# Designed miniproteins, single chains, continued (5), part 93

Each design is a single chain, and the fold is of that chain. pLDDT is the mean over its residues in the fold that is shown.

## One batch from the design tools (miniprotein)

Design m19434
Fold by ESMFold2-Fast:
Structure m19434 (fold): chain A 59 residues (1-59)
Amino acid sequence: GEKDALAIADELSKTDPSGGELIKQSLENAKELGVPNAGELVVKGAKEKYPEATAKALA
């Protein structure tokens, strides 16, 4: 969920700081809008767009 999304953002920030920031902002915006499963949706998107960073963050 949310912790996984933040771990992916931190890992991605090592090679793509803008991408990592975008993931953090997407999570925060979704939470502010009351989107259920916001963290899970962000993680799903990250698995498709940034599979390597996602795998490293969740290992």
Scores: mean pLDDT 80

Design m19435
Fold by ESMFold2-Fast:
Structure m19435 (fold): chain A 65 residues (1-65)
Amino acid sequence: PVEEAERYLKEAEKALENGDVDKAKEFIQRAVRAAAEMYPTDPERARAILDKVRELKKKIEELEK
């Protein structure tokens, strides 16, 4: 469901704000999986979620410098 992917993204952002990179990575993986399941029924929303995943991955790379 769409709501699951959005929850995972929000939890990933919260984990990053708390400095928990490992937890953020786990939630990002869950969001990617949920987006893949959503793609056949709602491709626009799935793409938006994947775009947000790219932003969070970039933020993690900056933190891991």
Scores: mean pLDDT 80

Design m19436
Fold by ESMFold2-Fast:
Structure m19436 (fold): chain A 77 residues (1-77)
Amino acid sequence: SVKDQVLEKVKAYVETKDISAFNALGDILADNARTLPASEVQDLISAALKASEDSKDGEFASRLSGAALRAIGELVE
């Protein structure tokens, strides 16, 4: 599922700190914002943000907030 893909990329970034994993996460969120209902996109963003908070990585949480705003932008554009 898309949610499983999101959580997999969160885990990859937490384990490796690899920016490519974060970029893949952002792309998954933005691409799915065009296809999925807004409620499902919000659930994906919430799940990713919760996982980033559980990691206690403030930089990751900040970057993910930016990716979430990008995904929300896709819904309103």
Scores: mean pLDDT 71

Design m19437
Fold by ESMFold2-Fast:
Structure m19437 (fold): chain A 78 residues (1-78)
Amino acid sequence: SLVDEAIRHAAEALKNSTTLEDRQAAMQVGTAASYLRLGDFDTAKKYLEKARELLKKGTDKKAKEHVQKGIEYLEKAL
């Protein structure tokens, strides 16, 4: 599923994260996925926006690529 793909990418982002911002961005994607599974679309969107802002501050290219893909999968699920 799109949500499972997003969670997989969030996990890969965490493995590749070298900064707190990179790790927090990945965690926000995971949190958004959890709210989407609960049917709370409004809260999921808020956490995706938090992930997107943290993505701008991150520095690890591989972590950022996985966060971006996670966001894209969850946007498709919304």
Scores: mean pLDDT 86

Design m19438
Fold by ESMFold2-Fast:
Structure m19438 (fold): chain A 71 residues (1-71)
Amino acid sequence: MRKEQLGEQMGEAMRQEAKRAGAPEEDIKKVEELGRKAGEEHADAPPGAITDEAGRLANKAGSIINSYRKG
């Protein structure tokens, strides 16, 4: 899978979760960007590896999503 395609897939998945959590459009866009960057970082990793940066970006997106689920 190309870097751009994996980024788009992770961005879309994070975007859908943010929408389901009831996040406003501004935070949906932030979560989509974080997911896309995490996917791009993961695509550059060796097979089976997750980089610290990819994990950090994914965790940041998850924190934003969870803030709307708990608030």
Scores: mean pLDDT 75

Design m19439
Fold by ESMFold2-Fast:
Structure m19439 (fold): chain A 75 residues (1-75)
Amino acid sequence: GDELYQKGLEAYEKGDYETAARYFIEAANVYEEKGDFQKAAEAYRLASEAYRKLGNTGAAKAMEQVAKIYEEKAK
């Protein structure tokens, strides 16, 4: 999870928001499988920000809703 998350951050810093969103979603899936719901939520929030930068408001809202579900699971 952490390596994919770091690759997502690097892509985001370079302005490659499509690649960033993909890596953040992949990281979130790995964190979810391991039961790390807080890190999964954080990764989905960053995917939402990347989609926002792409102008894809629908995907951004979907990622934000998924992040909120995992934030609740982390409690």
Scores: mean pLDDT 86

Design m19440
Fold by ESMFold2-Fast:
Structure m19440 (fold): chain A 70 residues (1-70)
Amino acid sequence: VEEALERGRQALAEGRYDEALLWFGKVIADPEATPEQKAEAYRGIAEVYRLQGRTDAAESAEAKADEVLA
C-alpha cells in the first residue's frame, strides 16, 4: 500500500497522469489500506483531475477523501 502511494505520487510529480491514477486506484481497491491511505490516494486522484482541467471530477474525488475519513 505504501509503495503504491509513493509510486502514485512519483508518477504525478513526473506528469504521468495515467500511471498516477493506476497507482492511486490500487490503494483505494486494497482491503489492507487504512482510511488515511485511501484518503491520500483520493487526494492524489483529485490533483491529477485538477491538473487536467477536470474540475467536477477533482471535486468528487476530494469529497470522497473527506468521506473516507469521517
Scores: mean pLDDT 81

Design m19441
Fold by ESMFold2-Fast:
Structure m19441 (fold): chain A 75 residues (1-75)
Amino acid sequence: METEFEIGVHVVAAAVDIAIAKNSTDPAEQAEAYRRASEHLEKAAEIAENAGLTDVAEQLRKWAEEYRKKAEELA
């Protein structure tokens, strides 16, 4: 239960950062927000992987890669 809560906290934090990025018109702010979202998704994936939630971890890593790429394109 603590593991699921920790995953949820990071996923929610990532969702907030994605919303900030999508509502910003400043490329620097968008890049920073997408980078934060990627970091939260990577942390959630690590927690999921350590808990044996392989499919969840794989999906979270794919989303983290996507948002990291968006951040790099804006930087």
Scores: mean pLDDT 85

Design m19442
Fold by ESMFold2-Fast:
Formats: sequence, structure tokens, C-alpha cells
Structure m19442 (fold): chain A 58 residues (1-58)
Amino acid sequence: SEIEEEAKRLAEEYAKLKEEFEGQDAEKAKKAAVETFLNSEDKEKALEDLKGLLEEMS
């Protein structure tokens, strides 16, 4: 779905920022972010939460 594709894109951005700021494995961070989104009961809220994390780190 469009929401899932957008979440994957945001997860990649988040993983890149996490690698840069925390030295974490980008692939591990991306997988964790995607799994959190997929396990959320509210996909729209999960997407907004992910956007908020990116804004806080930007």
C-alpha cells in the first residue's frame, strides 16, 4: 500500500540518521522501524510518529 511504501522510505531516512548520530547499524535500525510500523494497530499514527522522529533528528 501507499502507506507501507512511505513507511519504508521514512524508515530508510531514520536508519541513516541513527547510523550518523548513534553509530548504529543502519539495516538493523531500518528493520526495527519497519517492524514497529507493521506491528502497530494504528498505521496512520505509526507513520506520523515516524515522521515526528525524523523531524526531531533533522
Scores: mean pLDDT 71

Design m19443
Fold by ESMFold2-Fast:
Structure m19443 (fold): chain A 86 residues (1-86)
Amino acid sequence: MTVRITVEGASPGAAIAAIGVGTEGELEGGTYDATLQGDTLTVVIRGAGPRTIENARGFGEGTEALGGESQVEERGDVLEVHVKAP
């Protein structure tokens, strides 16, 4: 499965957390790329395992708990997590 995390208004903390999901995805045997365009960070994890999928969902839920916004969608073999930082 591919996981795509998009962080609008990425604070340093939110960016570190999203990159952390990507880094843990590599430890589970996947690969990741991180791209910053303005204040929007996109992390794409390919070959995501079950733990990485749970971590990506948890990142979205954590963003909402901190007063941000989160939208999580599955489209075939892609999990999309779009967040707006608080």
Scores: mean pLDDT 79

Design m19444
Fold by ESMFold2-Fast:
Structure m19444 (fold): chain A 88 residues (1-88)
Amino acid sequence: MSKKEKIANLAVAAQVYLVGLEVEGRISLETAQKLSRLVIEAADYAEQGNLEKAKSLLDEAIQVARDAGNTEAAEIIEGFKKKVEELA
């Protein structure tokens, strides 16, 4: 797989986990939607080679999850961030 395809697949995996948390009632729909948008935007920047902007957006998503009290969502996004950094 190309680096771009790997990043896209990781973003899909993160979104699937976030949807799982929302379906289980562990995060709100509003939080899940906001986090998914930030993950998608970060993946787009990473695929363009702008890793600094991608990491910044993921840090924002992690902070949003933590401020909302959603530790599991923050851990999922932190995992995605680490994988994006490994692909640099």
Scores: mean pLDDT 83

Design m19445
Fold by ESMFold2-Fast:
Structure m19445 (fold): chain A 62 residues (1-62)
Amino acid sequence: DELIKELEKAVEDLPEKTKKLIIEAARLGLIEKLSLSEIAKKLGLSVSTVSKLLRKGYLLLN
């Protein structure tokens, strides 16, 4: 997926743990079409944390 590859480049300077969480959250939302609550359950995070990670990833793409 081209969007996921661009996101991987955009987040490469972030800590490894944060980078992995952003990429996995984006994959679940963009490819699997999961809701924020479903992504939060899959990753063991709060909905607010998932929302912040996706927002951070989106901002870093540009």
Scores: mean pLDDT 77

Design m19446
Fold by ESMFold2-Fast:
Parts: C-alpha cells; sequence; structure tokens
Structure m19446 (fold): chain A 55 residues (1-55)
C-alpha cells in the first residue's frame, strides 16, 4: 500500500471511530493495532501522522 493510501485510510478510520463515539485513546489503539501488520515503514509513518492529525 502506498504511503498516501495508508495515511488516507488510517485518517478515515480514526475519524469514523471518533464519530461512532469511541474515545481518542480507543480510536488510536484500534488504528495502531491495524497498522502493526503494515510492513512498509514509510506507509506506517504516514498513517500514524495522519491519525495524530485527526485525534
Amino acid sequence: MSAEEAARRAGEGARTLLEGGLSRELALQMVRHELSHETDPEARAAAEAAVEEVV
């Protein structure tokens, strides 16, 4: 997955969880758990940055 695509999906996922009533801590934990399976360090870094901007 490209860094751009990873960032977009992680940001959207975090926003959806927050809109669903999850706390910032839970949303961050769930997205980070999904990212633990990402093997591309650039895609992972971009996704983590996108999540931090949303939460």
Scores: mean pLDDT 76

Design m19448
Fold by ESMFold2-Fast:
Structure m19448 (fold): chain A 93 residues (1-93)
Amino acid sequence: DLAEFEREMEELFAKHDFGETQRTLREVARKILELLREGRVEEAERLEKEAQMELLLARARDLGLSEEVLEEIRAAPSVEEAARLLREEVEKR
């Protein structure tokens, strides 16, 4: 459901302050919606995963995590693993 996806993206942006990256992420969300409207589901899913990764990286930067940790998050084999790495770094405190 396109309306549900759009609402979920707005909710995500409302819950997190991504600073200057928020505008870029909104443009990515718009592109995902365009791909879904065209029936290009596989491309939309790939772009959605890329957007989720960028949100995790933006959050890690906002938290002041080191470039070494940011590179580990970027190198993660999945968005789920990247989110786990970010959570563990936050919880080490």
Scores: mean pLDDT 71

Design m19449
Fold by ESMFold2-Fast:
Structure m19449 (fold): chain A 60 residues (1-60)
Amino acid sequence: MEKEKEVIEKLKTEAGLSEEQAQALVDFHGAENITDELIKSLKKVVELAKADAAALRAQR
């Protein structure tokens, strides 16, 4: 129970996910399977996705 809340908080603060997105990820993977390395990778993917989305929005 405590581990789930901690993982959700890390996903929200470090990866920039919403509470709903973080909860869905925990439900799909399980809190025990979400590692600090995965959270760091997700943060990088989110940052890259934001850059790509900005470029695509300029083109439609």
Scores: mean pLDDT 74

Design m19450
Fold by ESMFold2-Fast:
Structure m19450 (fold): chain A 80 residues (1-80)
Amino acid sequence: SELLERIEQLLKDLEELKKLVEKEKDKKLLEGYLKSLKDAEKLIEEIKEKVSDPEVLEALDKLLEKIKELIKLIEEKLKK
């Protein structure tokens, strides 16, 4: 499944982004990441409404969980 392979690659990219976010001190860059992640969350939720494949839906749910985890991490860093 081409879409499943793309989701797996995005999950790997998000793991790398998490490492960058954990070390990042620039508030403007963190705000930029937050905006991009929130936009990605909305887009994935829209895609889920159009997808009927259970395996793809499960992979998208995993991707959303990872995005939400990163959003929470960045929001926590920005509150300080």
Scores: mean pLDDT 86

Design m19451
Fold by ESMFold2-Fast:
Structure m19451 (fold): chain A 118 residues (1-118)
Amino acid sequence: HMTALDLFRDDVRAPREVSDEEIRQAIADLGSPDVLTRLRALRILRDAALLGKPFGLREAVPLLARLLGDPSPLVRDAAIETLAAMSRLPEGRRLVEEVLRTLPPDVRARLLEALARL
């Protein structure tokens, strides 16, 4: 079975195909009390964004903004990377720009750095 780090690695091959059903489940799992479940959900949403899938962006982006304040630093970092991946899509870019206007300065700076590393 995969560890949390295995589920959210930086150097990835082309992402596996992600279904709309997996995206729906991942969005639901973002609210899980289990850190590993939230990390797996973030990985699925990042992979979907990297595949160019706009499905679920309007629902996921506000939830990801809340995870930027998550107790787990692994979840916070994964949420930043997932938002950066989503910003590569036209709808995702608009939604992430809306989030940037609402974030505290320190969190906003971290997200802007991730966006610059595109």
Scores: mean pLDDT 80

Design m19452
Fold by ESMFold2-Fast:
Structure m19452 (fold): chain A 68 residues (1-68)
Amino acid sequence: MSEEILKLIEEISALTKEVEALNTEQGRVAIKQAREYLSQAADAYNAGNYEEAKKLLEKAREVLESVL
């Protein structure tokens, strides 16, 4: 479970860099939304709710992919 979450965070970090490189307004909005999901995922993870954390990380990934 923790390894899957770490891999998702790594994927989101890579996607964030790709979206930042595009330098678009849609990209900036997507990064802001993804960061909000990452914050919520961190709260869920710290509460021991790993399934909820994974869902929130998947939402962050989807938002970033939607503007690529």
Scores: mean pLDDT 84

Design m19453
Fold by ESMFold2-Fast:
Structure m19453 (fold): chain A 92 residues (1-92)
Amino acid sequence: SERELLLRAIGLAIRAIGLIIDAERLIEEAEKLGDEEAKKLAEEAKKLAEEALKLAMEAMRTLDEELLEEAERKLEEAEELLKKAKELLEKK
């Protein structure tokens, strides 16, 4: 239903915003610790989350399920990159 697609898009947008905030925090922490690898992973995660947010916002307008699927894939990739960045920073 249109309502279900809209709620999925809203959920993905909220998730993307959270990941952008987490990524920005990890970028700052990585810079303070001089961890270039962790910084690069967090920067790539931020880009994926920003792309996912744009796709989710477009899906709210168009109700295009393919955009929702692409946004979800990008968010999953962003979450994995942030997890790796956190693990690198925890060892310092």
Scores: mean pLDDT 90

Design m19454
Fold by ESMFold2-Fast:
Structure m19454 (fold): chain A 63 residues (1-63)
Amino acid sequence: MMIEEAKKALEKGNYKEALELAVKYLGENSPKAGEPLPPEMQEALKIAGEAQHKLREKEEAKK
């Protein structure tokens, strides 16, 4: 599953790939209004946030 691939990329330090995979999953899967977010959607949001944070940290360390 795309979420598993994003999680593996995050674990390997491939933050850009993890972010791209998580964002793609979020874009392809739109929950219905009024329904609770599925666990997979919540996990994708966490992966995207973590990858974004790590990428920002890497950029700050580089400059």
Scores: mean pLDDT 74

Design m19455
Fold by ESMFold2-Fast:
Structure m19455 (fold): chain A 100 residues (1-100)
Amino acid sequence: DEGLKKAREYVEKMREKLIELGRKSGLTEDFEAIAEHLERAAEEAAKAGTKGGQIFSQAVAEAVNRLRELAERYPEAKDILLEAAKELMRLGAKAGVYLG
């Protein structure tokens, strides 16, 4: 399925970006947890048919909220955390098109 393949490519790009920014911010564990949350949500979305896009969009919103909360707790990493949130919104919207 070409649509599911494209969704996986965007989810992989989200994971790569999160791991990169986590390394740069010193918050590797927090970023890995967010990446794991999104990978699990993408797997669930792929199995949910027409509800897949909604499931994944909700998970992206939760991840963005967590990054914003981390930006309040770690002001020294705020710019990187807000960049991560913006990238998740962008890539998540692209992945969501192919998940439902």
Scores: mean pLDDT 84

Design m19456
Fold by ESMFold2-Fast:
Structure m19456 (fold): chain A 61 residues (1-61)
Amino acid sequence: SEAEAVAAHGRIAGAEARRLGLEEVAEQAYKASDLALAGDVETARRIVEEVIARIKERAAA
């Protein structure tokens, strides 16, 4: 389902954020996974996109 896909993306992004030392960003990603599974898919998608942007900024620095 779309909710499961967004939740999976949140978990993957959270793990990557944690690897980069972005603990607060990782927490937001895991929260997004929970929101997606609770049915708030659009809010979860937005948070995952924000997390990915922060990861890209860190990786480019």
Scores: mean pLDDT 86

Design m19457
Fold by ESMFold2-Fast:
Structure m19457 (fold): chain A 55 residues (1-55)
Amino acid sequence: SALLAERKERGRREIEETLPESFERMLRGIERAVGEFDEEERERILELIREEHEK
């Protein structure tokens, strides 16, 4: 549904707003490779980036 897609987009934007520029570059690098990953793998990679930022 449209709401589900909107929630996912907001989550990505929040990450972009809170991550330092260096981490944003890492996120972009991962996103370029996302075509080789399924949704579960994409979510896991984003979670790892988030965890590093929170440390």
Scores: mean pLDDT 63

Design m19458
Fold by ESMFold2-Fast:
Structure m19458 (fold): chain A 55 residues (1-55)
Amino acid sequence: SLEEKKKEEKIKKSVKNIANVFSYDDKDIKKLEEEYLKKLEKKDPKVLNMLKKLS
């Protein structure tokens, strides 16, 4: 749904921001995106709370 797509975009943006601060490699960024997207699919409260704080 549109809601899920927006959440995925917010996750990817957050991961990129974290990566910029901590100087992660592209491979590390991709792995973090994958992990967070899997948690979003499972509706993990930690990921959902992160999205709310970014809103």
Scores: mean pLDDT 71

Design m19459
Fold by ESMFold2-Fast:
Structure m19459 (fold): chain A 67 residues (1-67)
Amino acid sequence: LSDTEKKVLAGVKLLDTLRGAGTARELARLLSLSQSTVSRSLKRLVEKGLVAKEIDPETGETLYRLA
């Protein structure tokens, strides 16, 4: 994993533990990274099977949690 992917994965783990899932916007704010950087890293982590994504049926937001 790249250093950025490791940071994003750590943020996903934290939000998973605290809230069950998190958004790319929340991760960007938490990690002081751009949303585009976080979204790119999340895409790679999902492709690697380390992070799962789902859509919240109530809000339509994309949520990320540990796979």
Scores: mean pLDDT 83

Design m19460
Fold by ESMFold2-Fast:
Structure m19460 (fold): chain A 98 residues (1-98)
Amino acid sequence: SELQQQLQSTIAQARLDAGQEAAGLSMQIRASSDAEAQALGDQLAAETEAIDPEAAAAARAAGASLSPKDQAVLMAETLGAVRTAKATAEAQARVAAL
């Protein structure tokens, strides 16, 4: 159906946008000092926690043995995944309301 195609296109675009943002953040993090990467990681963790506190906690636990830069990259990827899931749920809710 046209609505199903629109839903799929919206989800695909959200995934693409999240992937591009995560890639940009990863480049910024890798160019940063360890202290700057840790501060960016903490900011990304706060943003992730505002959307999905369980995902933020899981990413922190998974990253506990990683370098500050790798922890920040993992959190950037987690934020992208959480934003994609939120966009998907919102798009599905809009279609269900029609």
Scores: mean pLDDT 85

Design m19461
Fold by ESMFold2-Fast:
Structure m19461 (fold): chain A 63 residues (1-63)
Amino acid sequence: DEHLKKGVELAAQGKLEEAAEEYKKAIAENPDNAEAWANLAAVLAKQGRLDEAAEYAAKAAAL
């Protein structure tokens, strides 16, 4: 998944908002991609968006 790879690269550069957008695109392409949900949760947690991060982490764990 190109969006997942781009998201990981952006997150490594500290571009958290751009990384979140790429992970959302990866989820839109494949909603069963647990890695994309988990990576989105991690980025949201780093941004202080803890409630959203917890919801998406739970989604990743359920897949």
Scores: mean pLDDT 84

Design m19462
Fold by ESMFold2-Fast:
Structure m19462 (fold): chain A 88 residues (1-88)
Amino acid sequence: SLEKGDYEKAVKEAEERIKKNPNDAQAYLDLGYAYLRLGDYEKAVEAFEKAIKLDPNNKDAYLNLGIAYSRLGDTEKAEEAIKKAKEL
């Protein structure tokens, strides 16, 4: 679908941003979100964890990390991420 193609394009754009600046926390957040929308939950987790490492107070990254873990069936890690988001 067009929507799926838009997220595949967003992955490529975020990857190019990361190649130019490996410390771009927003690019990792955008990458994780695109993977989450594509159903690539393991890749979404990796991207959100990188975003959090670069920006530990990013509430949106923790919320989306929780969603990704929930989709993978890791309820404990999902609850931990959501709890951290609520503390920010």
Scores: mean pLDDT 88

Design m19463
Fold by ESMFold2-Fast:
Structure m19463 (fold): chain A 66 residues (1-66)
Amino acid sequence: GPLARLVAKEDITVEGDVPLTLKAGDSLLVEASSIRVDEDGKLTFRLAGTGATLTVPADKVEVRPV
């Protein structure tokens, strides 16, 4: 499916199936159709290639088309 780039605006800890740390300016390729934001401002997505489900604070990331 179509991909998007998730870009960290600051250093963040990514939670979920494969926890990791992103530094400001780091980016992940994600499945664009998987992106969901909840009422608490959490952005959930699936990593491209692996399908692992991860969560970040929505206000600390930018989503860009590939």
Scores: mean pLDDT 84

Design m19464
Fold by ESMFold2-Fast:
Structure m19464 (fold): chain A 73 residues (1-73)
Amino acid sequence: MTPEELIDRGKELEKQGRFKEAAELYIKAGEEYIKRGEYDKAIEAYMKALKVSENPTKAIGAILRAIGEKLDQ
């Protein structure tokens, strides 16, 4: 599944009130964007995860990592 497909599926899950599952898909999308070197899109995906996540720790850690990767370039 492409990161774009993961984002779209996450949005569908949000509409269904399935916020935990949506957050997990947004984190996966961010990880796939990191693999592609698309750090700004990864940060955006992780921020979506943060907004719908009850536990922000994983999303915050992922955002900080993505910012670090972007700055390392």
Scores: mean pLDDT 82

Design m19465
Fold by ESMFold2-Fast:
Structure m19465 (fold): chain A 70 residues (1-70)
Amino acid sequence: SRLAEFEERGRRYARENPEQAALSREIAEKLRGIGDGADVGLAKRKELEAQGDVEKGQQAFDEGIRAGAA
């Protein structure tokens, strides 16, 4: 498949610069953490909005993103 070929070529180039590959993985993991925190915050926001507390819901979402970034 074309995707597998592209990934293979990417791995070959990354192998020549392992420090850059490691840094890219670290950044990707941090971004995934932020996304996970946003998902948790969104779920809490939905719960609080269902209770009529829109302001607390928004705060919970913002806190989720911050926690994920840590």
Scores: mean pLDDT 69

Design m19467
Fold by ESMFold2-Fast:
Structure m19467 (fold): chain A 94 residues (1-94)
Amino acid sequence: MEKEVVEYIALALMEAAIDFLEKQSKTNPHLLPELAEEYKELGEFYYELGEYEKAAEYYRKAGEIYEQLGDYEKAKEAFEKAEEAEKKAKELKE
């Protein structure tokens, strides 16, 4: 129970950082690499928590930004992780 509280606080802080970066990157595109990395890290955190639908969502967002930046290798890795997380999410629903 206490460990779960710490995990949810960590998620809330990561989501707050992402909200800040999303708002700032609209006027400062040089922040997009940091935003992509934060999305990837949040996706990894949700994956470890077993929240595969959220993990897939954030991995996909990271991939989309890496693709915008022309970092096709990182985009491919993020999209592959999103696809794996989506597959696990579907397995849990059936």
Scores: mean pLDDT 81

Design m19468
Fold by ESMFold2-Fast:
Structure m19468 (fold): chain A 59 residues (1-59)
Amino acid sequence: TREEIERRRRLIEESPDLRQGAEADAMLEQGESVREVAERLGVSPGTVRRRIRALRAAE
C-alpha cells in the first residue's frame, strides 16, 4: 500500500547503501550484467552484490 511504499522510500533515503542497491537491482532487471552495473556505479562487482544483498535484507 501507499504507506509501505513511503516507508521503503524513507529507508532508501536514510541508507545510501540501500539506494545504490535499488539502482543496481533496477539495472539488473533491465538485463544489465553485474559487471556493467559495477561500471555504471563506479564500484566493484563485489560491492554491487553487497548492495543488492543489503536491499534484500531490508525487505
Scores: mean pLDDT 73

Design m19469
Fold by ESMFold2-Fast:
Structure m19469 (fold): chain A 68 residues (1-68)
Amino acid sequence: SEEERRARIRAELEELQKKTADIVKEYNDYLKKHPELSLEERIQYLKDILDKLTPIMKEIARLHRELE
């Protein structure tokens, strides 16, 4: 049914949103543990985190379109 389809998509979105929150927490915790990091090192680590987040954000956007 349409209701079951939408429920499955919402469950997938919840899982992806949780994964996003976990990655953001990993980023913030790492920066707190390493106050000695230069600006350049912080930028590189941000890029590494964004590389992990980009496919998740794209999938979230795809699933949001599926709910329209």
Scores: mean pLDDT 88

Design m19470
Fold by ESMFold2-Fast:
Structure m19470 (fold): chain A 58 residues (1-58)
Amino acid sequence: GTQSEITRLIGEILRLIGEMLDLEQEIRKNGVTPEMRERLEELEREIARLMEQLRQVP
């Protein structure tokens, strides 16, 4: 892959990590709800998918 593709994937991963950290802060403040737990699982899955794509770039 190109440097541009790598940079884009890293940017997306960092954005999702930021969203996860924000959600973790909200959970610490207000407690965990089923919806928050589901969103964390979605974010973890998306991050894992993007990291796998990044790993497969030559």
Scores: mean pLDDT 83

Design m19471
Fold by ESMFold2-Fast:
Structure m19471 (fold): chain A 61 residues (1-61)
Amino acid sequence: SETDRRIALLERMRAVNEEGLKDLEAQLAAETDPGRKALLERQIARYRESIALLDEEIARL
């Protein structure tokens, strides 16, 4: 169905964002500079927000 195709697309987008989040979390775990930690935390928050929005869109279908 069209709904199934839309869900599949959103799930692929979610997976890409999850991969990006995982990479940034690994970078944060290895980071010792406070300024770079703050930047990574802001980027992680952005990815988490994007994933939450995708989850909301999937839940509405």
Scores: mean pLDDT 90

